# Designs tried in a protein design run: designed miniproteins, single chains, continued (4). Part 8

Each design is a single chain, and the fold is of that chain. pLDDT is the mean over its residues in the fold that is shown.

## One batch from the design tools (miniprotein)

Design m12263
Fold by ESMFold2-Fast:
Structure m12263 (fold): chain A 56 residues (1-56)
Amino acid sequence: SDEELRAELERIRRVLETETDPVVRRVALAELRRLLEQITDPELAAEARELLARHS
């Protein structure tokens, strides 16, 4: 559901904002790329793309 996808996006955002371990960060970015493939809502997809661009 869109609520579950948003919750997962916010979890990934928190990891990327607080975590310094490069392995954990790479896993979070891979999860973000996978999540983006599942998002059909254009606003949520835009937020996910912006987060990916910021931390890539």
Scores: mean pLDDT 85

Design m12264
Fold by ESMFold2-Fast:
Structure m12264 (fold): chain A 81 residues (1-81)
Amino acid sequence: SMADLERTVADLRAALPGWEELAARSKDLPLSEQAALITAVHLMEVAARWAADQGVPGAQEVADSLRAIAKRMEANADAAA
């Protein structure tokens, strides 16, 4: 439902600072944990982009923030490989 999408976006927005902190220190984690975190952020981005497509206000900004977090984590993993 639309209400479920709005709640999902609100929950993702509330989680952003914690995920930004994880991205900042992700290079210090084992590669297997980095891969799992990157996967989790990509799944969250898919949910936020779906909500944006459905017209949920602020969902696009949440999706863009998650994409930036994922790219930072990917860059850290690539530098370690």
Scores: mean pLDDT 86

Design m12265
Fold by ESMFold2-Fast:
Structure m12265 (fold): chain A 87 residues (1-87)
Amino acid sequence: APLSTVEAVRLLVETLQRILDEKASPEEAVKAMEELREYLLANMDPSSATMRFFLDLLEGLIRYAKENNWEKIREILEVLEELLSDL
């Protein structure tokens, strides 16, 4: 069965929390997010608007990590944590 929206949000939240908690380097953060992107591509329905949303979001997060913009990553994590609480 394809990965659910709830499972995808949870995996993204857990990945971002780990990156921030461990004070990962930009290179380590990019690697973790690229690994998550490949996992989502393999396990989500390619026709899903949800899949496109997560791929676009991960692309933005990878860009912010490369720019050392941890404030934007924290802001996105907060929004995703609120979304997960409402699911």
Scores: mean pLDDT 83

Design m12266
Fold by ESMFold2-Fast:
Structure m12266 (fold): chain A 65 residues (1-65)
Amino acid sequence: GIEKTIEALEKAGAKEKAKEIKKLDEEMEKAAKANDVETLEKKTKELNELITEAVKEGIIDGPAD
């Protein structure tokens, strides 16, 4: 889950990206509880972009691995 991604980023020293992902996860949970589909979709896109950047930077493995 997302918790493993956060732990991997923290172990790699990417504490800023780990904090950003934690914030997005919290915002997505709030949006889901509020049935705010637009916000949930926007935050999911932002999460995917941050994960893609971390993979591109070699901090974590890609979603396929």
Scores: mean pLDDT 76

Design m12267
Fold by ESMFold2-Fast:
Structure m12267 (fold): chain A 100 residues (1-100)
Amino acid sequence: ALSDEQLALAGAVGDAAVRSFELARAAAAEGTPETGAAILEMWAAMADAAFRGVAAGLSAEEVLERARRVAREAGAAAGPAVAAVGERMVEILERELARA
C-alpha cells in the first residue's frame, strides 16, 4: 500500500495534472495540429512520469525533476511554443507539490 506521504504527493500531482490539462487543451486549440499534439503528448508524459515517481517512493523534489526532464525533452524536440507551455506546467506542479 502507498504511505500517507505518497498519497499526499499523488493528490498534489493529480491537482497539477487537472490544472495543466486546462492549459494544454487551450494551447493545443490555438496552435498548429502538430504543436497541439506535442503539447497534449507532453502533458500526458509529464503526468505519467510524476505518478510513476510517486508510486516508486520518490520525494517531491525527485518527482518535480522527472516532470522537468520530460518538459525539457518535449520542448527541445517540438520547439519554443511547446517549451513555454511545459515551463508553465512545471510551475503548476511545483506549486501543488509545495502545498502537499
Scores: mean pLDDT 89

Design m12268
Fold by ESMFold2-Fast:
Structure m12268 (fold): chain A 56 residues (1-56)
Amino acid sequence: SQALLIRIAERDSGLSAAQVRAIANAKTDAELARLAEEAGLSVRQARSLKEAMLSA
């Protein structure tokens, strides 16, 4: 469930639901990298979160 992944990201990484959804919807590597930096994540962590959200 995407809702469950959002709750886990909020708890474990301090991300807002809007930040998690923005990462899931990033269309380019540059956009993903910018969102990762704003969220305090590595690009690899943001990519893993995006893949998890798309698979939920």
Scores: mean pLDDT 82

Design m12269
Fold by ESMFold2-Fast:
Structure m12269 (fold): chain A 67 residues (1-67)
Amino acid sequence: GEIIEEEVTLKGVVGRVLAKELGVEVGDKVRITIDEGTGTAVIESLKTGKKIETSKESAKALLELLS
């Protein structure tokens, strides 16, 4: 399947919530990788390498909110 990969900066309310989940700070960068074939996504802290798995739908919503 197609892999979509984007780097975004954690900002706003959504960025603050995600920063807490990843154990990082607002202003830090994450890499969001979406696997269109499996319908899954991974959000990785570029600062710590900590990863969380989510759905494709949730990851696409996060990209819209963090862009």
Scores: mean pLDDT 83

Design m12270
Fold by ESMFold2-Fast:
Structure m12270 (fold): chain A 81 residues (1-81)
Amino acid sequence: MSPALEELIELIKKITDPEEFEEVGRILVNVLRAFGLEAELPTSKDELIELARKVVEAFGGEFGERVAATLLNYLKKKYGP
């Protein structure tokens, strides 16, 4: 598993803010749909984690790692360290 994906999953597990959960879900759905992949808004943390895995796996390799790292940096800046 990519290091950035592992850190993103741990961040998702720690989400307690409903607005953060909704924004992460929306970003991941929009990324997948922009590349022609089917995605639905998650209703649980487990579904959000699977959505994050799907995004990174869809891009694969170095690009998937960069996508995960970009999302992590954005969320850390907006919702805290």
Scores: mean pLDDT 77

Design m12271
Fold by ESMFold2-Fast:
Structure m12271 (fold): chain A 95 residues (1-95)
Amino acid sequence: MPVLEENEELRKDAEEFIKKAKPKVEELKEKLEEEREKIEESLETDEEKRKKLEELKKFLEEELKKVEAVTASPLVREAVKLNAEGLYLKALLDI
């Protein structure tokens, strides 16, 4: 069976997603750096929050491995990785 191949439309959709998502992920990283001490203190004092974040991280890592196994497109892989990073950063900020 062939792996999922990138076509012109999927490539354009992935490029558009990356272009929109990169600035948002960068903004989330900047907010995380500003609130770093608050987040670290919250995670040290709340075992349930720490456990939920660990479970989310493992889930996202497994989903990324599945996507990487079925697509040879580096652009689609970058889009999926960027989406996963954004979800994780947002979860950290929601603490």
Scores: mean pLDDT 73

Design m12272
Fold by ESMFold2-Fast:
Structure m12272 (fold): chain A 81 residues (1-81)
Amino acid sequence: MEISVSLPSGKLLKLKVPATAGEVAKKVAKAIEDTTGVKISEEEIKKILDKLGLKASDIVSPSQAQQLANEIVKLALEKLK
């Protein structure tokens, strides 16, 4: 199964699930850096994971992966303002 994530650049990122929360976060953060130049730190990722009640090693559902991806994109959009 795949989920689609709208990046700050307007480009869509497709993610294959099931995956770990850490894998999803890493792929989204890297796609944001590659498309916008905005860097999201490991500490910022950890804070988002903690907020969502996830560990990096947790296997996430499609809805959890989408929520995690959306929170990371939201942080990147705030950095671009």
Scores: mean pLDDT 84

Design m12273
Fold by ESMFold2-Fast:
Structure m12273 (fold): chain A 56 residues (1-56)
Amino acid sequence: SLKQKLLELIGEILRLIGEIFDLELEGGSEEEIEKLKKELEEKKKEMEELSKELDK
């Protein structure tokens, strides 16, 4: 279902946010942080599209 897919995307987004946060706290690679932020933006876009379909 669309709701199931949305919940899975939310979980993925939360995981990416946590990984970015940990890397920033540890003083990790800026390149790795940028890569994860790009993946986060892609997942947020997918979530937005699915959310629009659910609201119809």
Scores: mean pLDDT 80

Design m12274
Fold by ESMFold2-Fast:
Structure m12274 (fold): chain A 56 residues (1-56)
Amino acid sequence: SLELGEGEPERRDEALVELARRLGVTDPAEIDRLLEEYHRQLRELLEQNERLAAEE
């Protein structure tokens, strides 16, 4: 792509959608809801990971 000033969208979001489809989610509406649930769990994991890293 020639346009570099497009910004950096969270690629993880796209990967999550693809993973959901791979798991067997064929409905886009279901994928959207799965994203919300996954996003919540992701935040918890990120916070826990930060705490563990701070234990250095």
Scores: mean pLDDT 64

Design m12275
Fold by ESMFold2-Fast:
Structure m12275 (fold): chain A 80 residues (1-80)
Amino acid sequence: EKALKAIREALEAVRAQDPSATEVIEHLEKAIEAVKKGDYTAALEHLRQAIKAAEERGLDVSPLRKALKTVAEELRKKME
């Protein structure tokens, strides 16, 4: 739940900055699907790709980094 909320907030922030950032948006949508399936490792990989694409476009990556941290923390808790 926390992971999904964080990624959705990042997706909304990206859409507000640049709705044409298709590559970033696509990776964030795939990260949401991965979390819904319980695949936190795939979600982290998609978030890393979204951050790279966003950085290349000059977007504020702060909400993306927050989502990455949240997903990584949830993965850590599930591995305990």
Scores: mean pLDDT 84

Design m12276
Fold by ESMFold2-Fast:
Parts: C-alpha cells; structure tokens; sequence
Structure m12276 (fold): chain A 66 residues (1-66)
C-alpha cells in the first residue's frame, strides 16, 4: 500500500536523522490520520535543522499517500 511505502521512506529518513526519530514518527502519525499539512510541518522542521535529505523523504512519503 502507499502507506507501507511511505513507512519505508520514513525509516530511511530515521537513518539519516536518528536524533529526530520522534519528529519523523510524528510525521508518520500525521500521514496515518490523513493530516498532510502536519506531516509537511515536520518535514520543514527537519529542513531547518539541516536534514534536507530526510525532509525530502518525508515529502516523497506525503506525495505517495496524497
């Protein structure tokens, strides 16, 4: 399913930004609830902390479940 593929992208994001696992888990929780804006806010937070690739993976996950 799209959500299962999204979860794999978020697991890759955790490998890149392990210190922000809670933020990435929050993004997944938003996606599971259909709150795409919430997931996008978590991606923006990672980008502002310098984890651009992890933020891009969350963006790809959002597009998959959209």
Amino acid sequence: SALEEAKKLLEEAKKIAPEYEDVIDAALEHLERGDLEGAEREAVLLATQGYIEAAQLIGKAIKLVE
Scores: mean pLDDT 86

Design m12277
Fold by ESMFold2-Fast:
Structure m12277 (fold): chain A 70 residues (1-70)
Amino acid sequence: SLAAQLAALQAEVERLAAEAGVAALPVANYQTAADQPLDLAQQIAALRAQIDGLRTFIAMEKKKAEEAAL
């Protein structure tokens, strides 16, 4: 179900946030600048965008660490 997919994506965001070394903030609140009634598919899309951003952040931090080692 879409609700189960949303829960799985929220868990993935929490896991990636922990890997990034950021505080485990309340789920999905980063996407709530407008508290519009989003359907489940829109919430899933927002969480996927957040996951992509976290992965990019982790990759950039690793590159910075590699450059700092030189």
Scores: mean pLDDT 69

Design m12278
Fold by ESMFold2-Fast:
Structure m12278 (fold): chain A 82 residues (1-82)
Amino acid sequence: SLEEVREIALEIRKLIQKLVELYKKEPELLKEKLKELFSKYGLELPEEITLESLEELVAQVPPEKLKELKEDLKEIIKEVEA
């Protein structure tokens, strides 16, 4: 549903904000993990990791894959924060 897609999109935005914060602390590790993740979706990571650049990448992911993307992003955050 449109409501479910909106909820997932808001959760992804919060995860992206957290990833940008983590990128300032662990830039090389996060770049490596994000490259692997977005490659799975057929997307290339931008040279500069910002909120805008990551939101532009997410906009290229089909709506039906957003739930999977959300879980993948949560996993990266857990691994980097461990």
Scores: mean pLDDT 83

Design m12279
Fold by ESMFold2-Fast:
Structure m12279 (fold): chain A 58 residues (1-58)
Amino acid sequence: MTPERMAKAGENVIKAGQMLGRLTEEARKYGEKGKEAGLAGDVETAEKYVKLGETFVG
């Protein structure tokens, strides 16, 4: 997956976590890590965190 695609995915996870409130704080945290890694070009780390965050959002 491309770095920009992973950054966008992380951003989407952050947004979903914030909208659902405190119950999904874990999703927000993992989304932030995924976004940071994606923006830095670390696709492998970004993918790992984005997928982990998505499991909390459902």
Scores: mean pLDDT 75

Design m12280
Fold by ESMFold2-Fast:
Structure m12280 (fold): chain A 61 residues (1-61)
Amino acid sequence: SREELFLEVDEALLTMQAAIAERAGDKKTAAEFYRQLADLLEGVDPEKAEEYRKKAEEIEK
């Protein structure tokens, strides 16, 4: 569906931004993008959403 395609694009873009922030050492920005990924996937893939939430928590350590 169109909604599924938009979700996939948003996930890819947020994942790319998170990776760029991680490489730059910007932990706060990387964690924010992972939290946005968790929010995006909460209703679609709650298991994957929890993984992103944990990753954000780990990065902020």
Scores: mean pLDDT 82

Design m12281
Fold by ESMFold2-Fast:
Structure m12281 (fold): chain A 68 residues (1-68)
Amino acid sequence: MEKKKQELLKLIGEILRLIGEIFDIERQLKDPSLSEEEKEELKKKLEELEKELEEKKKKLDELDKELG
């Protein structure tokens, strides 16, 4: 049980980090001084982070089902 709890806490930490990074990029994208090139780079990074977040959420759901 302890080992699975540690894995769960690690996943939660990773998810929170990704949410924070996504929030920072979304905030940057609202800056009207950004060039089109900077906006495209930020959008690509946002898409990559959103995909990573979805994969981490799937792993969290799988662990939650094993524990509940």
Scores: mean pLDDT 80

Design m12282
Fold by ESMFold2-Fast:
Structure m12282 (fold): chain A 65 residues (1-65)
Amino acid sequence: MEELERLKEALKEELMKHPGVKSVRIEDGKIHLTLDSENVTERAGTEILAIGAGIELGGEVEVYP
């Protein structure tokens, strides 16, 4: 459990560093990522990162436009 919480914090910090990230929520093993659609290239990279983290958490990833 502590490992999952550590991963959630690290992921949230990492995602929030990316330009165009509006908000990050992690609940019930699911990552909710809301992006500002101003930069398509940065969006794609952040989506891939979130998907990878979702797999590690054993849950799903939802990416919002």
Scores: mean pLDDT 68

Design m12283
Fold by ESMFold2-Fast:
Structure m12283 (fold): chain A 100 residues (1-100)
Amino acid sequence: EKEKASKLVIEARKALLNGDYETAVKYAEEALKLDPNNVTAHVILAEAYMQLGDYDKAIESLEKAIEIAGKDNPNLLRLLAEVYRKKGDFEKAEEYEKKA
């Protein structure tokens, strides 16, 4: 299970780095079917959705990653702040930057 999820996460990350955001979403979602608590897969989903302009799904994916990894992970809090900034929610962006 986790080995198959890890391979899908690698493919999702390659797609993300190549700008193939829809393919990154598909691989990350398949990874999460096999390993629902895979923090890296939730982060890749969030980054892909952010690049696609689907900020609400990006926020949902990051909140899930934070729930699993812990609320004091500064990299996840900074990424959440970036998504809120791109959405135009500058108040929440500043709040999460201060928490990070």
Scores: mean pLDDT 85

Design m12284
Fold by ESMFold2-Fast:
Structure m12284 (fold): chain A 113 residues (1-113)
Amino acid sequence: VASLYLAAGQAYLNQGKYDEAIKYFELAIEVEPSAEAYLNLGRAYLKKGEYDKAIEWYEKAISLEETPEAYYNLGLAYEKKGDYDKSIEYFTKAAELGNKEAEERLKKLQEKR
């Protein structure tokens, strides 16, 4: 039933209920650890403002499966933490893997610095 917990977590995340989203993503991980579950848990922590926890979960997602989306979200977490050097590094990796949003953000960050 990991997919049902992922769906419930995503629904709570979309409603801005970040603590409930975290609980359901944690339940999904207990049933079946997956890159998707780690990525979604990282997003919930990012939305809650827990940037270091978001980074830890995104790194775990990447360790299971390297995706442009995971690198993009890792770049966002570092940007929100104020670590622009790391943000540029991860947006570059996401862009190299074809993430268009990372390409746009990288351009804006490089134009301002």
Scores: mean pLDDT 85

Design m12285
Fold by ESMFold2-Fast:
Structure m12285 (fold): chain A 74 residues (1-74)
Amino acid sequence: HMTREERVVELFGRLLQAIDDKDYEGAIEAARELAKVLTPEQREAWIAGLREMSAEHPELKELYDELIRILEEA
């Protein structure tokens, strides 16, 4: 049994590792799984947070834009 919070943390770690490894497929898969555990309200809050993160990490801006798109499509 894993709490939703623990699952979110695990998926975030997996996503960050895939980004570091330049593993686009792994990053997209982790993002899709993350979208499944977030509620619609949580997705809106996360989209706002991802926009702020994109500003702090311009080198990852394209990836954050893709993550936002995935969350919007979910």
Scores: mean pLDDT 76

Design m12286
Fold by ESMFold2-Fast:
Structure m12286 (fold): chain A 60 residues (1-60)
Amino acid sequence: SMKDKLIAQNEERIKLLEEQIREYEELSKDPANKERATLLLNVYTIAKNAEKFVIERLRK
């Protein structure tokens, strides 16, 4: 169904966002990169939560 296709597309985007989050979590351990890495981590976390919200709406 169209709904299942949209959910699958959102799950793929979440996977890519989780990979970016892991990279910035690692970078945030370096004091030289901590401030910028933390900012980008927050941005990608918000984006991931937005994709999860779309899935929840589609499953309703």
Scores: mean pLDDT 84

Design m12288
Fold by ESMFold2-Fast:
Structure m12288 (fold): chain A 68 residues (1-68)
Amino acid sequence: AEEYYNKGLELYEEGRYMEAAAYFAQAIELDPDYAEAWLNLGKVLKALGLDASAAAQFARARALDPTL
């Protein structure tokens, strides 16, 4: 999970948002409780203009870790 998450962060920093989203999704599939992966998937979806999808991911991240 962490390996996919770290690759997602790298792609996000490069502006490769669609690829970053795919890697964050893979991290979540391996560890559905990975709150930071849900949060960063939300950020990348918002960057892509998918605001409703982003809001859903942010809600999940906050439910898993209220300190995010």
Scores: mean pLDDT 82

Design m12289
Fold by ESMFold2-Fast:
Structure m12289 (fold): chain A 80 residues (1-80)
Amino acid sequence: MEERIEVEAELALLLMEVSIAKLAYKRGKISKEELIAVLEEARARLEELRERSTDPEARAAIDRVIEEIEEEIAKLKAEM
């Protein structure tokens, strides 16, 4: 119970941090390089979270978020 709640809370916080960074970038408050750094840090933290999670549904949700972040990093690096 405790482990599951902690994993879910950490995932929610990571998603919020990513959303805030993306909004800040869109509004010109941070650079593309800063956004990429936030996304790469979030991906690393999600990988650790995935390894700590034993719930198949939680692992599937984390894997989807990792895939989305990796796709966004690739798009940002392909732009300029």
Scores: mean pLDDT 80

Design m12290
Fold by ESMFold2-Fast:
Structure m12290 (fold): chain A 71 residues (1-71)
Amino acid sequence: ATSLQKSIDAGNHFLSLGEYQLAVYAYKEALKLFGCQAVPALNEAVNKLRAIGRQDLADELEVFIKKTCPA
């Protein structure tokens, strides 16, 4: 797996543990470290947060993605 995939997997692992805030931090860290190439994987993370019922965190992550990668 790539280092990007490991960062995404860490976020997904925190989601499975109910550690939603740590999951968002891991996803934001992936975007900071790997740049806009992380956007497709992070869009999946946004969908997972919405599926869990954490629309607040999904919106926070989506805004962060759009602010960092507006195009």
Scores: mean pLDDT 83

Design m12291
Fold by ESMFold2-Fast:
Structure m12291 (fold): chain A 100 residues (1-100)
Amino acid sequence: SEADKLVEEARKAINEEDYEKAIELAKEAIKLDPKNAEAYAVLGAAYLYLGDYEKAKEYAEKAIALDPKNALAWKVLAAVYTELGDYEKAKEYLEKAVAA
């Protein structure tokens, strides 16, 4: 779908460290398909790299609500809790990412 193409472009933007572009592309994917769990996970990852842990958590939780098997969303939550110093929750969420 067009939404899936935008998600792939957003992932590429993250790899290129263009986090603002990744946010724009992921938001456009969400406008086209509001149930696209991967688009929310990529949006969460982009906010994580920008240091916006509140938004990173918000969008990763939305991704998990849509698809509990989304490994990227669990990795984003694990990374957020690592940055907050909650290593027990970080470990729990990382284990969910590996199982997903």
Scores: mean pLDDT 90

Design m12292
Fold by ESMFold2-Fast:
Structure m12292 (fold): chain A 62 residues (1-62)
Amino acid sequence: SDRRRLLEELEEIVEREKRGELTPEEVEEELRRLAKKYGISVDTIRRRMEEIRELRELKRRE
């Protein structure tokens, strides 16, 4: 589903950001691309990415 694919792409972006492979500017560009691709607002995508960041931090600390 489109929702699953969006989550997978966001998880990949978060991983690349954590590895230092993406700058904050490049992350913002990727979020804008996803907003256009999936027809969702950039604000909604930023919120989902923040949720993924938080969940991944919890998993790594446990």
Scores: mean pLDDT 80

Design m12293
Fold by ESMFold2-Fast:
Order: sequence, then C-alpha cells, then structure tokens
Structure m12293 (fold): chain A 69 residues (1-69)
Amino acid sequence: SVAAERERHRHAGDLLEREGDRYLQQGDYEGAARAYRGAARFYELSGDLEKARQAQQKADEAEQKYLQQ
C-alpha cells in the first residue's frame, strides 16, 4: 500500500539521519553531509517535506563545516 511504502521510506530516512548524527559526533562532516542528504531524499519520498527540509539544512551545515577544514 502507499501508506506502507511511505512508512518504509520514512524509516530509511530516520536511519540515515541517525547515521549522519553519528558522523557529526565523530567530526566526519563529509560523511554527515552525505547521510543527511540521503535522509532528505527518503523523507521527500515519504511525503514528509518538513523533515526533508530539516535534513537538507543539516546536510548543508555539515558541508559548510567540511569546506572550512
């Protein structure tokens, strides 16, 4: 069902956001940016546009920190 597909995508987004959080904690800003972008993509596919925007913002912030190294 569409609801089950959206839930699977949301779950995948949640897993990638946690992965991004772990990379960020380790100072791996490049890894964090990639993981957060992945999370944003899955949140978009789930229809959760607010979470997608938040994950994209986290990705952009992590990329800026990476570029400042």
Scores: mean pLDDT 89

Design m12294
Fold by ESMFold2-Fast:
Structure m12294 (fold): chain A 60 residues (1-60)
Amino acid sequence: DRKDRLVKLLIENGVEPEKAREIAERALREGPEKFQELMDREEQRIKEREEQKRLEELRR
């Protein structure tokens, strides 16, 4: 379940499905803490991209 979520986040960030799955599997092997950090980072990246675009538009 969490693995699928990370895969989806990676794909949203432009990673191919097979590569995303490999990254997620590797993160799971490293342990739940590493997995959580990666998941949070990818999710934050999506949100920050949207936030930065909003700020950029307002600051112009």
Scores: mean pLDDT 76

Design m12295
Fold by ESMFold2-Fast:
Structure m12295 (fold): chain A 79 residues (1-79)
Amino acid sequence: MDEEIGKLWYEAEQYRKKARIYYSNNDYDKAIEFLKKAKELYQKILERARERDPSTAEAAEAMLKSIDNEIKYIEEKKK
């Protein structure tokens, strides 16, 4: 287990939680902002896990795709 990856994952999940709260309050700009912050952290996880932990790298890639789709969905709904 990589302690740094664990911290980055925890912070990313906290940003996703904040994004969900803002989305529920119809604050789409803040929701997108926090999803982008979470995405940046998952990118850092992917770079660190890349050659050491393929399962964590795969999970981070899946999360990056999920967040990108969420951002696009909110941007479309906002307009």
Scores: mean pLDDT 83

Design m12296
Fold by ESMFold2-Fast:
Structure m12296 (fold): chain A 65 residues (1-65)
Amino acid sequence: SLEELLKINEDSLMAEYLKRHPDATPEQREALRKKVQENNDIAKELVRKYAERGESELAKKLLEG
């Protein structure tokens, strides 16, 4: 599902950040996670708009599954 793909992306980006910045504070980690989640929310809204227009059956399936 779209949710699962976006979660995998979030976890991967956070893992890379921690690998490069092992001394990162909890506040710095949370700030990055929030930015990733904001970008994911924009992606979800875009997919939803495509599904609502009937322009993509794949977009509709991603939102429903």
Scores: mean pLDDT 78

Design m12297
Fold by ESMFold2-Fast:
Structure m12297 (fold): chain A 99 residues (1-99)
Amino acid sequence: SKKLEELLKEAEELLKKVKESEDVEEAYELAKKVLEVALEAAKLAMEENPEKVTEAIGLVLRVIGLELDLERNKDDKEKAKEIAEEAVEIAREALKLAK
């Protein structure tokens, strides 16, 4: 899927910005954007391959869990980087589900 490949690229570019950020507030906002891209990728994978809907729902739930974790740790720059890395992995898994 070209759209999922574009979303993965966007997530990877945002992750690079999270890793380069020295400001905790900037890292938090960028990590939120990576999670938004990962959620869009998970939803798109569900649309492109309905046979994998259960696995795609699993990815959506993982994004929600990471959003809650990020909100609880919004003053922790290292945690924001870890969450952003996991969000990129979710986008990558979404691309694999879509065939």
Scores: mean pLDDT 88

Design m12298
Fold by ESMFold2-Fast:
Structure m12298 (fold): chain A 55 residues (1-55)
Amino acid sequence: MAAEEARALEVLRLLAANPDRAFSHAEIGERLGISPATARRYLRLAAERGLRVAT
C-alpha cells in the first residue's frame, strides 16, 4: 500500500473505532498529527478507492 493509502487507512481506522461520533476535519487532523486539509484529502482518497467504513 502506498504511504497515502496507509494514512487514509489510519483515518478510516479512527472513524471505525468511534462510529457514534461525528468528526470534523480539524479533529481528525489533531488526532493523527496532520492538517485539516490533509485529513480531508485522505478521506476523499479512501472514498475514491472504494474503501468503506461507517462514518
Scores: mean pLDDT 68

Design m12299
Fold by ESMFold2-Fast:
Structure m12299 (fold): chain A 79 residues (1-79)
Amino acid sequence: SVTELVGMILRLIGLLLDTKNPEVQKALEQALELLMEALKGKPLSEVIKELEELLKKTKDPEAQKILKEVIEELKELLK
C-alpha cells in the first residue's frame, strides 16, 4: 500500500541522515529514488528488479544488508 511505501521511505531517510558510511549513503540515495518511482505508480515488480540490479553492483556488506531488507519488504507487498 501507499502507507507502507511512505513508512519505508521515511525509515530509509532516517538511516541516510544517521549513516557515516559513504557506500551506505549512496545505496540509500539510489534505493530512495526507486521507491519514489513506486509512489509515482511504477510497478513494484519493476522496482524490485531494479533494486536487485543495484544489489548486484553493491559491494559494501552493510549496504547489501539494507538493500536485501528493502527488497524482501517490497516482495511482501507484491502479493
Scores: mean pLDDT 87

